# Designs tried in a protein design run: designed miniproteins, single chains, continued (4). Part 7

Each design is a single chain, and the fold is of that chain. pLDDT is the mean over its residues in the fold that is shown.

## One batch from the design tools (miniprotein)

Design m12227
Fold by ESMFold2-Fast:
Structure m12227 (fold): chain A 80 residues (1-80)
Amino acid sequence: MAEEVLRRARELAESEDPELARLGKAAAEVAEIAKELGDEEFVELAKKLLEKAEENPEDAEILAALAEMVLGIAKVIKER
């Protein structure tokens, strides 16, 4: 699961849409940290953000901001 989410996020990070690319980059980092920590909750959060962007690309900006917030939290947890 984490590997598939990471692959999808990395693919989205190469998007020509800057907000989708921003979401993809943040989601990829969340998935990488989640894989290192063994944290399924962060994997599920990254997956849901990617699924919502696929369903509603007009929400890319808010989804990117949410992914960046989740990434910030994941980085704090990784350091503890």
Scores: mean pLDDT 81

Design m12228
Fold by ESMFold2-Fast:
Structure m12228 (fold): chain A 110 residues (1-110)
Amino acid sequence: DPARERAIALLDELAEMYREKYQLSPEAQEWLDRRVARLKEEIARGDARAYEEALRILLDVMRGRLTPEEIEALAEELERRGGRADPAVRAAVATAINLLQRRGETLTKR
């Protein structure tokens, strides 16, 4: 399944960026490895295209390629889709918003 292969490749890339960016402790690395393994199982059993979309969003946020305005536009699109929006994509957008809010709070020293 090409979509499953792409989703797994994006997941591996996201995990590698997370390790490089945050200089994880050995315990954090073990938790990340276990989480990656579980997500690979979910991708194999679920909608691989939805996971591909979700992982692309997270990877773009991690790379600084998505602005707060672009993430807000994605949130509005998911709201318009309502029950048609995939839960994995919604979770990815929510995670992206939380990451940006945490970054903003750090910059404002709140």
Scores: mean pLDDT 68

Design m12229
Fold by ESMFold2-Fast:
Structure m12229 (fold): chain A 82 residues (1-82)
Amino acid sequence: SVEEAVELLEATIRTLEALAKQGKPLDEIKRMARGAVRTAGRLAGAPELADEGVKRIDQAKSPEEVIEAVREFAERLRELGA
């Protein structure tokens, strides 16, 4: 469901923020974000939108940009569920 997908993404954002504070490599942060976005896309029935989110994550140059990409994807899913 969209609700389950958004809950997963909100939990993921908290995890990504913690990893960024710990100084984890950008590649590790991106890997986790991509996995969560793909899973959320399946839960929400929006795999094509998840593919777009993954591209946004791949283009990110910092942990902050990865977190922004995940937030943007979560917002788009909320709009679909409204």
Scores: mean pLDDT 88

Design m12230
Fold by ESMFold2-Fast:
Structure m12230 (fold): chain A 67 residues (1-67)
Amino acid sequence: SLKELIDKAIKLIKEGKVDEAIGVLLDAKAKFPEKEIQELLDKALKNLKEGKVDEAIKELEELKKYV
């Protein structure tokens, strides 16, 4: 489920496994085409790629409200 992928990504981010977290979020993006989900996933991915870990976690927690 989308929630399981988000929970896994947050865990990986907290463990410092940012590249693995990005992979999980890209998998989620491929499986869930809804516009609102795509926009929140894109924000989280951008923040992770820019090293903004806390902002990425915040965006993922917001996304969990839609699942």
Scores: mean pLDDT 83

Design m12231
Fold by ESMFold2-Fast:
Order: structure tokens, then sequence, then C-alpha cells
Structure m12231 (fold): chain A 57 residues (1-57)
């Protein structure tokens, strides 16, 4: 489709691919989660352990 949402998804996919190519899997996963939310996928179970571990700074 030619809707703004589709265009946003395309941009996010490109950013995720770039992150994967650079080996930044954390960034790629964060982008993929945003895509899933925008598509209306019920994956709210995702508890990011990275944040829990990063709380210390």
Amino acid sequence: SREPLDEEIQKLLDEAHKALLEGNYEKAQEIMKEIEKKLGVKMELLEPPFIAGSVEL
C-alpha cells in the first residue's frame, strides 16, 4: 500500500538491516519490536533483560 504507515515500516526495516550488517543486534531488535507494535502484533511479553542489566549504568 501507499499509506504513511507502510512508508514508516519500510524505513524501519532499512534501519534494522543496517544495524544487523554492523553487528548491532540490540539496535536491530529494538527496531523490529517497533515494527511489530506498528503492525499490531501482540508481543507485549517482551521484557528486555538488557535494560534490567543496564540499570547500574
Scores: mean pLDDT 63

Design m12232
Fold by ESMFold2-Fast:
Structure m12232 (fold): chain A 68 residues (1-68)
Amino acid sequence: MSLIEQAEKEVREIVEESLKNKESEEVFIKRVEGVMKKAEKQLSEEEVEQLERIAVGLYVEWADKKAA
């Protein structure tokens, strides 16, 4: 599994946990930022940009599911 795939999986897990625990948007964002900061230390600048795009998509999915 690539580092980007590992980080995506970790963010998806945060999405599921946040929805189950009814966490605030602030807590969710801080958890996602933690994953991004850890990943960026091991990723190239180009890979960080790819991961940021993935994270935005997962944030939208989280917001949609929280609203439902």
Scores: mean pLDDT 80

Design m12233
Fold by ESMFold2-Fast:
Structure m12233 (fold): chain A 95 residues (1-95)
Amino acid sequence: SEAARAALEKAREYVQKAKEYTEKMIDAFKNKGVEEAKIYYNKVKSYADAAITYARLAKEVDPSFQEEADRLIAEAREYYEKASNVYKQGVEKEK
């Protein structure tokens, strides 16, 4: 359905933003500081959650998108985990 395709497209966009803001968070720890990094970390979490939500919606509405949606969910979770680990290490180093 068109709704499922639109949801899948939003999931792709949010995965890309989760990647982008993970990179911005890493850069912020090097060049800006913990407060800026925290803002970007919160954005990674929000974008990853949005990607998972839209990917789940897409495969629920149209099961033919299951494999593609599951790949996007896995990728979003990878950025969530990577950002969480980098943020944890960055905060410890500022101590």
Scores: mean pLDDT 89

Design m12234
Fold by ESMFold2-Fast:
Structure m12234 (fold): chain A 82 residues (1-82)
Amino acid sequence: SMAEEAKRLARRAIELGLEALRNAKDIESINLAIAAILQGIGALFDAELGEKTGDKKKYEDALRTARAALELGEEALRRAKE
């Protein structure tokens, strides 16, 4: 389901953000890592709320936010490795 996909992507974004934060050497990488973590948490919340209320728009918002969070997490980790 879209909620399951959103949760999976959001959890991955949080994982990448935490890994990036552990390895970050500059403020830009730290900020990207924190953004990935916070947006990932938000996506998890929206997905859970969608499941609880049956609101399809919450699933769509969760998936969109989770995808954005994943991109931030991947970029944060890339920068942290440089």
Scores: mean pLDDT 87

Design m12235
Fold by ESMFold2-Fast:
Structure m12235 (fold): chain A 60 residues (1-60)
Amino acid sequence: KKEEAKKNFEKIRKRFDEVEQQYLDAASKLEPEGQAAARAWLQARRDEFDKKMEEILKEL
């Protein structure tokens, strides 16, 4: 159960990294404040994903 969840989370994380690069490239056209906000938002999403993953694995 946990092994399959971990495998799926690894796949999601890898796709997230790819999307994150595309998002940051698009954000590079924003003013500096917008770029900083975009990076902070992405970091928060990454941290939130990690916490949810740990919670799900704990329940499994």
Scores: mean pLDDT 75

Design m12236
Fold by ESMFold2-Fast:
Structure m12236 (fold): chain A 87 residues (1-87)
Amino acid sequence: DERKKEMAEYLHELGLNLTPEEIVKLFDPDGDGKISIGRLIEALKSLGIEITDEIKKLIIEADVNKDGEIDFDEFLELLKKLVELKK
């Protein structure tokens, strides 16, 4: 999956070396293509990412559907924004 490869590349830019398989296991263990906001926050913390007010705001804004979950496309956009914040 090209999107999972891009996610791995952006996570590598953040100092995290994860395979596409590890990303699915960590962020989407149910395999439904959806990541709950709570799971996302816990996974990012487990990877050593500090959840600042700015990052929390970006996570909340990534939930465009307001269903408490983000899909892989929304997650990819979130990762792009996180990389931009570190420049």
Scores: mean pLDDT 75

Design m12237
Fold by ESMFold2-Fast:
Structure m12237 (fold): chain A 95 residues (1-95)
Amino acid sequence: SEEELERIKELAQRYLEATVKYGKAKNLSREELLKLITEEATFVARLIKLAYPDLPDEEIREVLREVLTEIGKKYNIPQEEIDRIVDEAMEAVKA
């Protein structure tokens, strides 16, 4: 449902923004930060898939895309990198 998707999005945003803040606080390079975001986005996608096995992959993809796009705007991560992170996370949980 839309209500469940909004709740999932809220939790994903809190977790992934905390990830970015952590990486920034640790002075990670841009390459290291993007790798960390990709790993943690993959983890989030796996958790959503496990908790909501009937949720379509396209809905999980939209949650990650929306959340990471907002984070990207705040932390100056280009949309191209956001799209790549979402693609890698969704490929990793595909099966």
Scores: mean pLDDT 87

Design m12238
Fold by ESMFold2-Fast:
Structure m12238 (fold): chain A 96 residues (1-96)
Amino acid sequence: SLPAPVELTPEERARIDAAFEKAGITLTPEQRDERASMVAEIARNLDAAAEDFVRWQIDKAKEEGDIEKLNRLLEITPDPDLQEYIRKAIEELEKK
C-alpha cells in the first residue's frame, strides 16, 4: 500500500495559495492536484519532521483548549496513530 498522504490545514493551504498568487502563478485545477501530490511526496520523504510538526500543532491546540481545531486536525490527519493522539487530547479537554 502507498503511505497515507499528509494534508495541509485550510489555513496552511490558503497561505500557500496566497504565496503562489503573490508570485504571479496561475493555478489550474490540475496544477492544484499536482501541488497537493508534491506536498504529500515531500511529507513522505520527511516523515519524522512532518510527524513532529503535526504533533506540535495537536499539542498547541490542546494547550489552547481548542476542541474545534483538534476536530479539524482529526479530519485531515490520515495517520491512525496521530488520529488516536488527537482523540485522546479531545477526551482530556472534555473530562472536567
Scores: mean pLDDT 69

Design m12239
Fold by ESMFold2-Fast:
Structure m12239 (fold): chain A 87 residues (1-87)
Amino acid sequence: MEEALEHLREGKKAYAEGNYDEAIEHFKRALRLAAERGDVSLAAEALSNIIGVYKKRGEKEKADEIYEKAVPLLQRGDLRAAAEVVL
C-alpha cells in the first residue's frame, strides 16, 4: 500500500523541483501499482499528475492523447488498459 503512495509523493517532489522526467517515472510506477491493486482513486490521481506534467512541458498533443484514451478506460474500471496507454 505505502509503495504506490510513496511513488506519488516522490513524483510530486520531482515536479516541484522541475525534474519532469523523474516525476513522470514516479507517477507511472504509482499508476502501475494502483492498477495491479484495483485502486481507482490512486490510479486517477497518478494519471492526472502524468497529464499535468506533459501539459507543463508543452507536450499538449501527448497530454491530450492520454486524456482521450486513458480517462474513459479508468472511468470504466479498466485500470490495466488505462495504465498501458501511458506505459
Scores: mean pLDDT 84

Design m12240
Fold by ESMFold2-Fast:
Structure m12240 (fold): chain A 77 residues (1-77)
Amino acid sequence: SRSLEEIVERLKAALDDPDPVVRALAARELGELGHPEAVEPLVRALDDPDPIVRTAARAGLERMGSPENRARAEELL
């Protein structure tokens, strides 16, 4: 079985995929997992050229629920 940290690393790599659908799914899954290591890559994904990826990253950061994570997201708007 893959550890949670291995899953997070694979999802972080998927945020660099050429397919925006893959990047959006990776952002959603990172948000669902709520792992602290996901904050920086999700914040970066707020600047993605595709609006579906940006929406998924915002939703992911909001799902992680902390005011701190939301403030980091807002800094990159």
Scores: mean pLDDT 77

Design m12241
Fold by ESMFold2-Fast:
Structure m12241 (fold): chain A 63 residues (1-63)
Amino acid sequence: VFEARYYLGQGKYEEAIKVAEEILKQNPSPEAYRILARAYEKLGKSDEAEKWRKKANELVQKE
């Protein structure tokens, strides 16, 4: 998670996406979904970003 956030801060959005996807393969995480949403938003893919934001919120509410 910290590594993916670090890549976001560096402007390496594709790398941030890859790290977040690896985290999701191990365990669904609201934080990983939020990182994906932000990376896609920065890449100009607003529809994709909204999709991942919704998934993050859904996981929190399912607790």
Scores: mean pLDDT 75

Design m12242
Fold by ESMFold2-Fast:
Structure m12242 (fold): chain A 83 residues (1-83)
Amino acid sequence: SLEELRARGPAVRQVAEEVSKLIDEALKKLKEAGIEPSSRTVSRLVAAALYAVGRALDGQPVDSAIEEAKRLIDEAVEEALKE
């Protein structure tokens, strides 16, 4: 169990790095649209990051974890843009 979690370190780091970039892009998109991110929007972006890291820790493929995080981030941005 612990040995399996240790073996997932590189995958978790890769997912965290890539999801951080996606969040930075999301925040830039909102700023360019003249939208200040609400606490709700920020919370959703953080939740997407934690979800993706959790998926990587659970042994999910890195690409799948990143894809799901991107979906959640895009959804949060779409909702923010509609308000």
Scores: mean pLDDT 83

Design m12243
Fold by ESMFold2-Fast:
Structure m12243 (fold): chain A 58 residues (1-58)
Amino acid sequence: SMEERAKEAAEAAEKAAKEGDARGALTIGQSALREGEKTGDPALLEAGRRGLEAAKAA
């Protein structure tokens, strides 16, 4: 589902950031945000936001 896919993207971005991969976290976050903007899916938009915040924290 879109919700499960969004959750996996957010978790992948947060894991990348935790491992010191800020660029990876940023890429995942930007990808989720772009797809959320195109589809209007709130879960993907939130996953993008979480990914971008994780990248900033790394």
Scores: mean pLDDT 84

Design m12244
Fold by ESMFold2-Fast:
Structure m12244 (fold): chain A 63 residues (1-63)
Amino acid sequence: SLSDVELARRASRIITEAEKLGDEELVQEVRDILKRYANGEISKEEAQRRLDELEARVREKKA
């Protein structure tokens, strides 16, 4: 779905930024969110909330 494509695109951007920061743990957290969502362990809404938190942490580190 379009929403799933957008979720994947957001995750990819967060991973790229985290890799630039050398934050392997944050990269792993993004991958874990995607895996849990793909496995049906968390809802799309929950996956989006978790990605919002990680995006905020990346912005904080870049400031």
Scores: mean pLDDT 85

Design m12245
Fold by ESMFold2-Fast:
Structure m12245 (fold): chain A 67 residues (1-67)
Amino acid sequence: MVEELDRLIEEIQKAMEKVEDVMEQADLSTVIIGLAVLKSNVERQGETPEDRELLEKLREKARELIE
């Protein structure tokens, strides 16, 4: 999960480089923060089913914002 979170954060950061709208950048930054907090929790406490579900929700939100 941690490696998957790192890859997704990197992909969103690369996508943000192409985004010119400040509000859209702010929304993507919020998703990155959510992923970073999730990563920290997983590294400290281990992975739970709820963590996996949250990862998928954050992934979908990022996809909607980029597209």
Scores: mean pLDDT 79

Design m12246
Fold by ESMFold2-Fast:
Structure m12246 (fold): chain A 58 residues (1-58)
Amino acid sequence: GELYRALVPLPAFSEEELAFREGDILELLEEVNEEFVLAKSLKTGKVGLVPKSALEKV
């Protein structure tokens, strides 16, 4: 999938969300809606929802 860099740190507020730190590289798996994508952290291997506004394409 396409690679994105996290622009800000974000904690997971629910089981569906992915926690990450600023600068983490995430792989886009699926676009869920206008606000969220499903992504995989390359650092942890975990999958979850990420707000599109927190990501920058690598």
Scores: mean pLDDT 82

Design m12247
Fold by ESMFold2-Fast:
Structure m12247 (fold): chain A 60 residues (1-60)
Amino acid sequence: SAVAVEALTRFGGLSREQAELVVRMVEAGASPAEIGRALGLSERTARGYAEAARLFSERL
């Protein structure tokens, strides 16, 4: 959702492209490890972004 992308860029410090990729990967059921590899982030950081994306997507 647009809200999840906005939240990840504004509060997560991700670029728009990175935020859009996180949202798409979460919607596709990707694991935090897969998201971390795709974005060059640690699994812990990727897990936090994935959880944020889910929370903001569930509100719309």
Scores: mean pLDDT 78

Design m12248
Fold by ESMFold2-Fast:
Structure m12248 (fold): chain A 87 residues (1-87)
Amino acid sequence: MEALLREMERILVETAVREAEREGLDPEEAAELARERARGLAELARAAADPEEAARLLLEAARAEAAGDLEAAQAALARLQALLEAA
């Protein structure tokens, strides 16, 4: 669990920094916002009916987002939403 959530946080922060740099925005502010987002997502996963599966889906979505695969990211998030609605 913890390793998956920590990897998700690292990917989200790195992705946010890269996108901020592309858009000419402050990468330090983007990193801080990404850490806050990751913290909220980690709490959500820990509260889910299946926390390990929720963490895996969050990591899958983060990796897809980092790769620019918005379709795969959306699919992973849709599966996560279904798990949260079942909880």
Scores: mean pLDDT 81

Design m12249
Fold by ESMFold2-Fast:
Structure m12249 (fold): chain A 107 residues (1-107)
Amino acid sequence: AMEAALRESIRLAVAAGVEEEEIVFVTFMGLASPYVTSEETAKLFVEAAEYYAKAVKAEEEGRFKEAEEYKKKAYELLDKAVGGEKAEELMRQAELAVRLLREEREK
């Protein structure tokens, strides 16, 4: 269900002409939404989503060192919000979403 929902959401966003950085941000927030338990946690997720979107853009532009630094910052914010185990899971789900986005854009 999760992977199918991600694929469909990404397909619709690409078809609508939404920018990649925005698709990454919104998708990341969607993945994080079940773990939002407070306003403080929500703020950490927004900041993590912003850094992760910047990381994806940096990778596309060949700025691999900056992309790694942005991903590390996103992980640190997620770890603070939900702990390392859930942060690692969310980062893996976000990586899957980015792969699906790139596949859809190749069509």
Scores: mean pLDDT 82

Design m12250
Fold by ESMFold2-Fast:
Structure m12250 (fold): chain A 99 residues (1-99)
Amino acid sequence: GLSIAEVLEELARLVQEMVKMEQAGESLLEVIREVIERLREIAEKSSDPEAKEVLLEGVRRLEELLRRAERGEEVSFEEVQDVLHETMERLFGVAAAKA
């Protein structure tokens, strides 16, 4: 499975891919769905149970944003980015505690 360092690398790549999806004109709904799927895959591959829980919490928060967007509520790409950045910050905290 993925170490915390490898999980952080995958999450950093996902953030870059999300920016590219936004620039390519993909819809917010499509971007949120793709990000949720990628985070689930990273969580499943993670060997650290604390990192897995942090990633799954990120998934839950994104699923809430997806439900709001599907209801026609105002949801921004910035809110999606904030979830990913906070998830990454929490993962850095887990990594630091184990160093």
Scores: mean pLDDT 86

Design m12251
Fold by ESMFold2-Fast:
Order: structure tokens, then C-alpha cells, then sequence
Structure m12251 (fold): chain A 94 residues (1-94)
């Protein structure tokens, strides 16, 4: 189902974001590389999502990450996007 597909996409987002954050903290990615990889991840998920509300959150997150100046701001934007998408999907299960 579309709901199950969007939930799987959200779970993949959390896992892949966590991996990027670990790589950054380990010094394997620069701040600029971390930001670029998070933007790539968000764009990839946007291309795969079929839910207009989820797509809107991802588009807004991309715009906010592009304006972010620190790795902390990038992580904060990504986490807020994940939380918003999780709430949207939870409301559809109720």
C-alpha cells in the first residue's frame, strides 16, 4: 500500500541520515560534504515519494538545508522534517 511504502521510505530516511551523521562525527565527511549528502538524500526521497503532503515536507526541508550554514543546522532541519512526516503518516493510520 502507499502508506506502507511511505513508512518504509521514512524508516530508510532515518537510517541513512544516522549513517551520514556518524560519518561526519568520525571526520569522514566535511561539513560541506555532510550538507551535500543530506540534500542528495532528501532529493532522492522526494523523487520516490507519491504522497503530496510528504513531498511538500521534503521540498521545504531541501530549501532549508540549502540555507543552513552548519552541520548542526542541517541535522536539525532533517530531524524536524522526519518528525513532521512521521506525524502525517501516524494521522493516516488513525
Amino acid sequence: SMLEEERALLDEFAARLSELERAYRAGQLTEEQFKARVIELLRELLARSRDPAIRAVLEEAIARVEKAKTAEEVSDVALRAWTRMARILAEREA
Scores: mean pLDDT 88

Design m12252
Fold by ESMFold2-Fast:
Structure m12252 (fold): chain A 73 residues (1-73)
Amino acid sequence: SDAEYLVANADAVLAALRATLRAQGAPEELVDRAEAALRALLAALAAGEDPSAARKELEAVLREAVRLLAARR
């Protein structure tokens, strides 16, 4: 499942997210927020807890990243 894949590959997924956002010119504060949100989602999935709140926060941070990066062009 997607959840099992993300948990098994957590370090690689976090590294890929950070690298992608930095390559797009995202400010470090936004990179830190995205990493924290993804880490919270991965922790919930690993614990078998309801991931809905963490997923919603990650989606919100990623939408903000897309808006900010698009607005700078």
Scores: mean pLDDT 79

Design m12253
Fold by ESMFold2-Fast:
Structure m12253 (fold): chain A 80 residues (1-80)
Amino acid sequence: SMSAQAQENMRKLAIQTAKERRGQDLSDASDEELEKVLLEEEKEFVENVMEGIKNSTNLPEEEIEKFKKELIEKIEKAMA
């Protein structure tokens, strides 16, 4: 389990992120909803990074998709 300080920091980050990037007021949302927001933002970040790699390198599409899938699975396991 996260420490009380880590949980509070997660809530603050998620609330700020939802407000700034999604225009949503989640100040009264559950910890579970806020963790989901951060998980979705992390997944979107990975997808954007992989798209940038695809556009900047000659790596095969299949290898890029494999790396993306592995990173997303690791993020999901870390947040579980």
Scores: mean pLDDT 78

Design m12254
Fold by ESMFold2-Fast:
Structure m12254 (fold): chain A 66 residues (1-66)
Amino acid sequence: MVKEYVEKAKEALKAGNYDEAIEYAEKALALDPTNLEALKLLMEALIRKGQEAEAVALGQAHAAAL
């Protein structure tokens, strides 16, 4: 369920568990590629891990797909 994965990603990000936040955000996007909240959570988790270039590339790819 997309909403459940988004909520788990938010909780993981808040707890500082960036790997878990990435996992749940990716699962949410796999179910709903247009879910902007899941995309934002994934990008935030990647940035906080120091993978900023990957976060930017992901955001650009989703913008082009819409």
Scores: mean pLDDT 76

Design m12255
Fold by ESMFold2-Fast:
Structure m12255 (fold): chain A 99 residues (1-99)
Amino acid sequence: LAEAHNNLGVVYQLQGKLDEAEKAYKKAIELKPDYAIAHNNLGVLLQEQGKLDEAEKAYKKAIELKPDYALAHNNLAALLGEQGKLNEAWKEFFESARL
C-alpha cells in the first residue's frame, strides 16, 4: 500500500503532475511514517517546486530514518550547495562518499 502510493508519486512527478505527486508521497508517508524512500522522494519533489527549506527537512528525515541512505545524503549535499550552505554540503558529501 505505502509502496504503491510512493510509486504513483514517481509516475505523477515524471508526468509533471506535481500536486498529484505530492499527495501520493504524503499518503505513502501517512501509511508508513518510517518510509525513508518516500521522504527522500518528497524532498526531490519539493526541491523541484522551489520549496528548498521543506526539501531540506524531508531529506534530513530520510537520513534520520535510514542513516546509511547514500542517495539522501547526496541529495541533501546538492541542495545545501544550491542554498550556499557550503560547509554543511561538504559534510553530507563526505557522509555519502563513505557509504
Scores: mean pLDDT 87

Design m12256
Fold by ESMFold2-Fast:
Structure m12256 (fold): chain A 68 residues (1-68)
Amino acid sequence: SVMERIEAGLEEMKERLKKENAPQEVIDALDIAAARMQTMSPAEAEALYAETKRWVEDQLKKHEEEKA
């Protein structure tokens, strides 16, 4: 289902953030987004998931550039 795919993707993003030692604030923001998605319709959740995915990639890129 769409929600199962979103949950799997969010868990993968959270693991990547933890592995890269991203700030706890970023991980907390991802958890808040995940909680919001659970209260939405599947279509709304998928739209927020796409935005969250882009935001997480931007955060990881910034963190990696600061670490290098």
Scores: mean pLDDT 80

Design m12257
Fold by ESMFold2-Fast:
Structure m12257 (fold): chain A 97 residues (1-97)
Amino acid sequence: GVALGAAGVLLGALGVLLGLAGAARAAGAAAATAGGLAERAARSGSPLAIALALAAGVLAVLAGLAALNAATNAEEAAAAVAGAVAGIGAIIEAELL
């Protein structure tokens, strides 16, 4: 699960570095996926899973913000914002456990 959070950050960085619209959209989607996985991990109730969910949530927010910076249109910007929001949700959920 956590590997997809790391993949989100890598795709976000790749989107920014390459300046490719497709990469920015993929980074936003990966960030959203990472956030969702972090939320599911947080719900497991394991202290390690909670810590990893917080880390994945933070990485998803960073990837979403990086994708937003690379976004060239409203669709890419919306996907990046969704990724960042999902990451924030994961952090809040993990903190409430």
Scores: mean pLDDT 59

Design m12258
Fold by ESMFold2-Fast:
Structure m12258 (fold): chain A 82 residues (1-82)
Amino acid sequence: MEELRRAAELLLEAQRLGSEALAAGMDPELVARAEELALEALRLLARAAGLPSLEAADALLRAAPGSLDPEELARALAAVAA
């Protein structure tokens, strides 16, 4: 659960930073940082859920209900992964 919670935290950080990048006219530094965090979150999600690929992790994320609370998002991801 700790890894899944960390993945949720990184995903929400990536989403916030992505919004900041868009507001800044797609600043390459902010875009790169958002992409880096999103990729790290997907790697953690794949590992925590025992998924074979980042594509599988992305599919699981798309199936889970959204939340702005990392604990709620982590619980939703755990429920979909089970």
Scores: mean pLDDT 78

Design m12259
Fold by ESMFold2-Fast:
Structure m12259 (fold): chain A 50 residues (1-50)
Amino acid sequence: SKNDEIIEILKKLAEGEISVEEARKKIKELTGITYPDSVLEELAKEVSSL
């Protein structure tokens, strides 16, 4: 599902494998939504705690 792909991108961001700019671009390609970098960083922290 798209949600699983988003979670994977956020986990990679939390691990430092990709930049917040790259995460933003990939999520926009999947969902059509552009999230602020601050929101993506918050979501990455939430996902990394799971």
Scores: mean pLDDT 82

Design m12260
Fold by ESMFold2-Fast:
Structure m12260 (fold): chain A 97 residues (1-97)
Amino acid sequence: GAGGGAAAAEAAAEGAREAGDEEGARAAERAAEAAREAGTAVGGAHYAGAAGAAAGGGGPEAAEAAARKALEAGRRAGPGGRRAGEGAAGAARAAAQ
């Protein structure tokens, strides 16, 4: 559900902050809020992907930190959360390329 997408986006924000990417962290936090409002697993996955892409704006280190956190959070949230976490991780790595 949306909880899985929000958790993945929040984890991406944390990873971005750890890597010093404040802009990516803020964008990921906004995506987490949007995921909660969407209220669906599909909506959550979409916003988690956007959060990952935003976190990738800090460069490869920020992208990897965000990707790891998003995958971890997604695994804990069940199947919808795993998809959201994978989307965020893939988007972060792609954005850093």
Scores: mean pLDDT 75

Design m12261
Fold by ESMFold2-Fast:
Formats: structure tokens, sequence, C-alpha cells
Structure m12261 (fold): chain A 61 residues (1-61)
């Protein structure tokens, strides 16, 4: 779906930014959340994916 594609794109962009600018601790935490978000997206659980992506977004701040 368009929402799944948008969330997957946002996840990829967030991970690239965090991996480029974040500490090792932030990168590790973001990768764990990203793995959970990807699993949620693959199972069609968009609500969980949105929440996990929001948590990754906070790590960027």
Amino acid sequence: SAEEEALLQELGELMKEIEATGSEEKVREARKLADEALRALLSGDLATARQLIAEIRKLRE
C-alpha cells in the first residue's frame, strides 16, 4: 500500500541519518527498533510500525 511504501521509505531515510550522525549506542538502539518496525510492516501491522518509526525519529533528536 501507499502507506506501507511511505513508512518503509521514512524508515530507510531515518536509519541513514542516524548511522551517519549518531553515536554507537544510538545506532544500536535504532537498528533494534528498525528491525521491529520492518517486521511490523511485513505483517501489515501499520500501527506498530508507525509507533516504532516515531521512536526512531526521537533518537535522531
Scores: mean pLDDT 84

Design m12262
Fold by ESMFold2-Fast:
Structure m12262 (fold): chain A 67 residues (1-67)
Amino acid sequence: MKEQIEREINLALARMAYSVAVNNPGPPSQQDLALLERAAELAREAGDEELARKAEELARQVAEQLA
């Protein structure tokens, strides 16, 4: 049961980070990239592979735009 609570917290944090990055009205930034990468890692650790994949995909796109 405690493991599920920790998983839910990690998922909430990942979703919040992803949402903040996606809804940022400005152009993509290095901070948005870091936020998306952390969201992907948190989602992956929590076992949400779909959210992790989406966050990682967007992070890669942003990284390519910043390079």
Scores: mean pLDDT 78

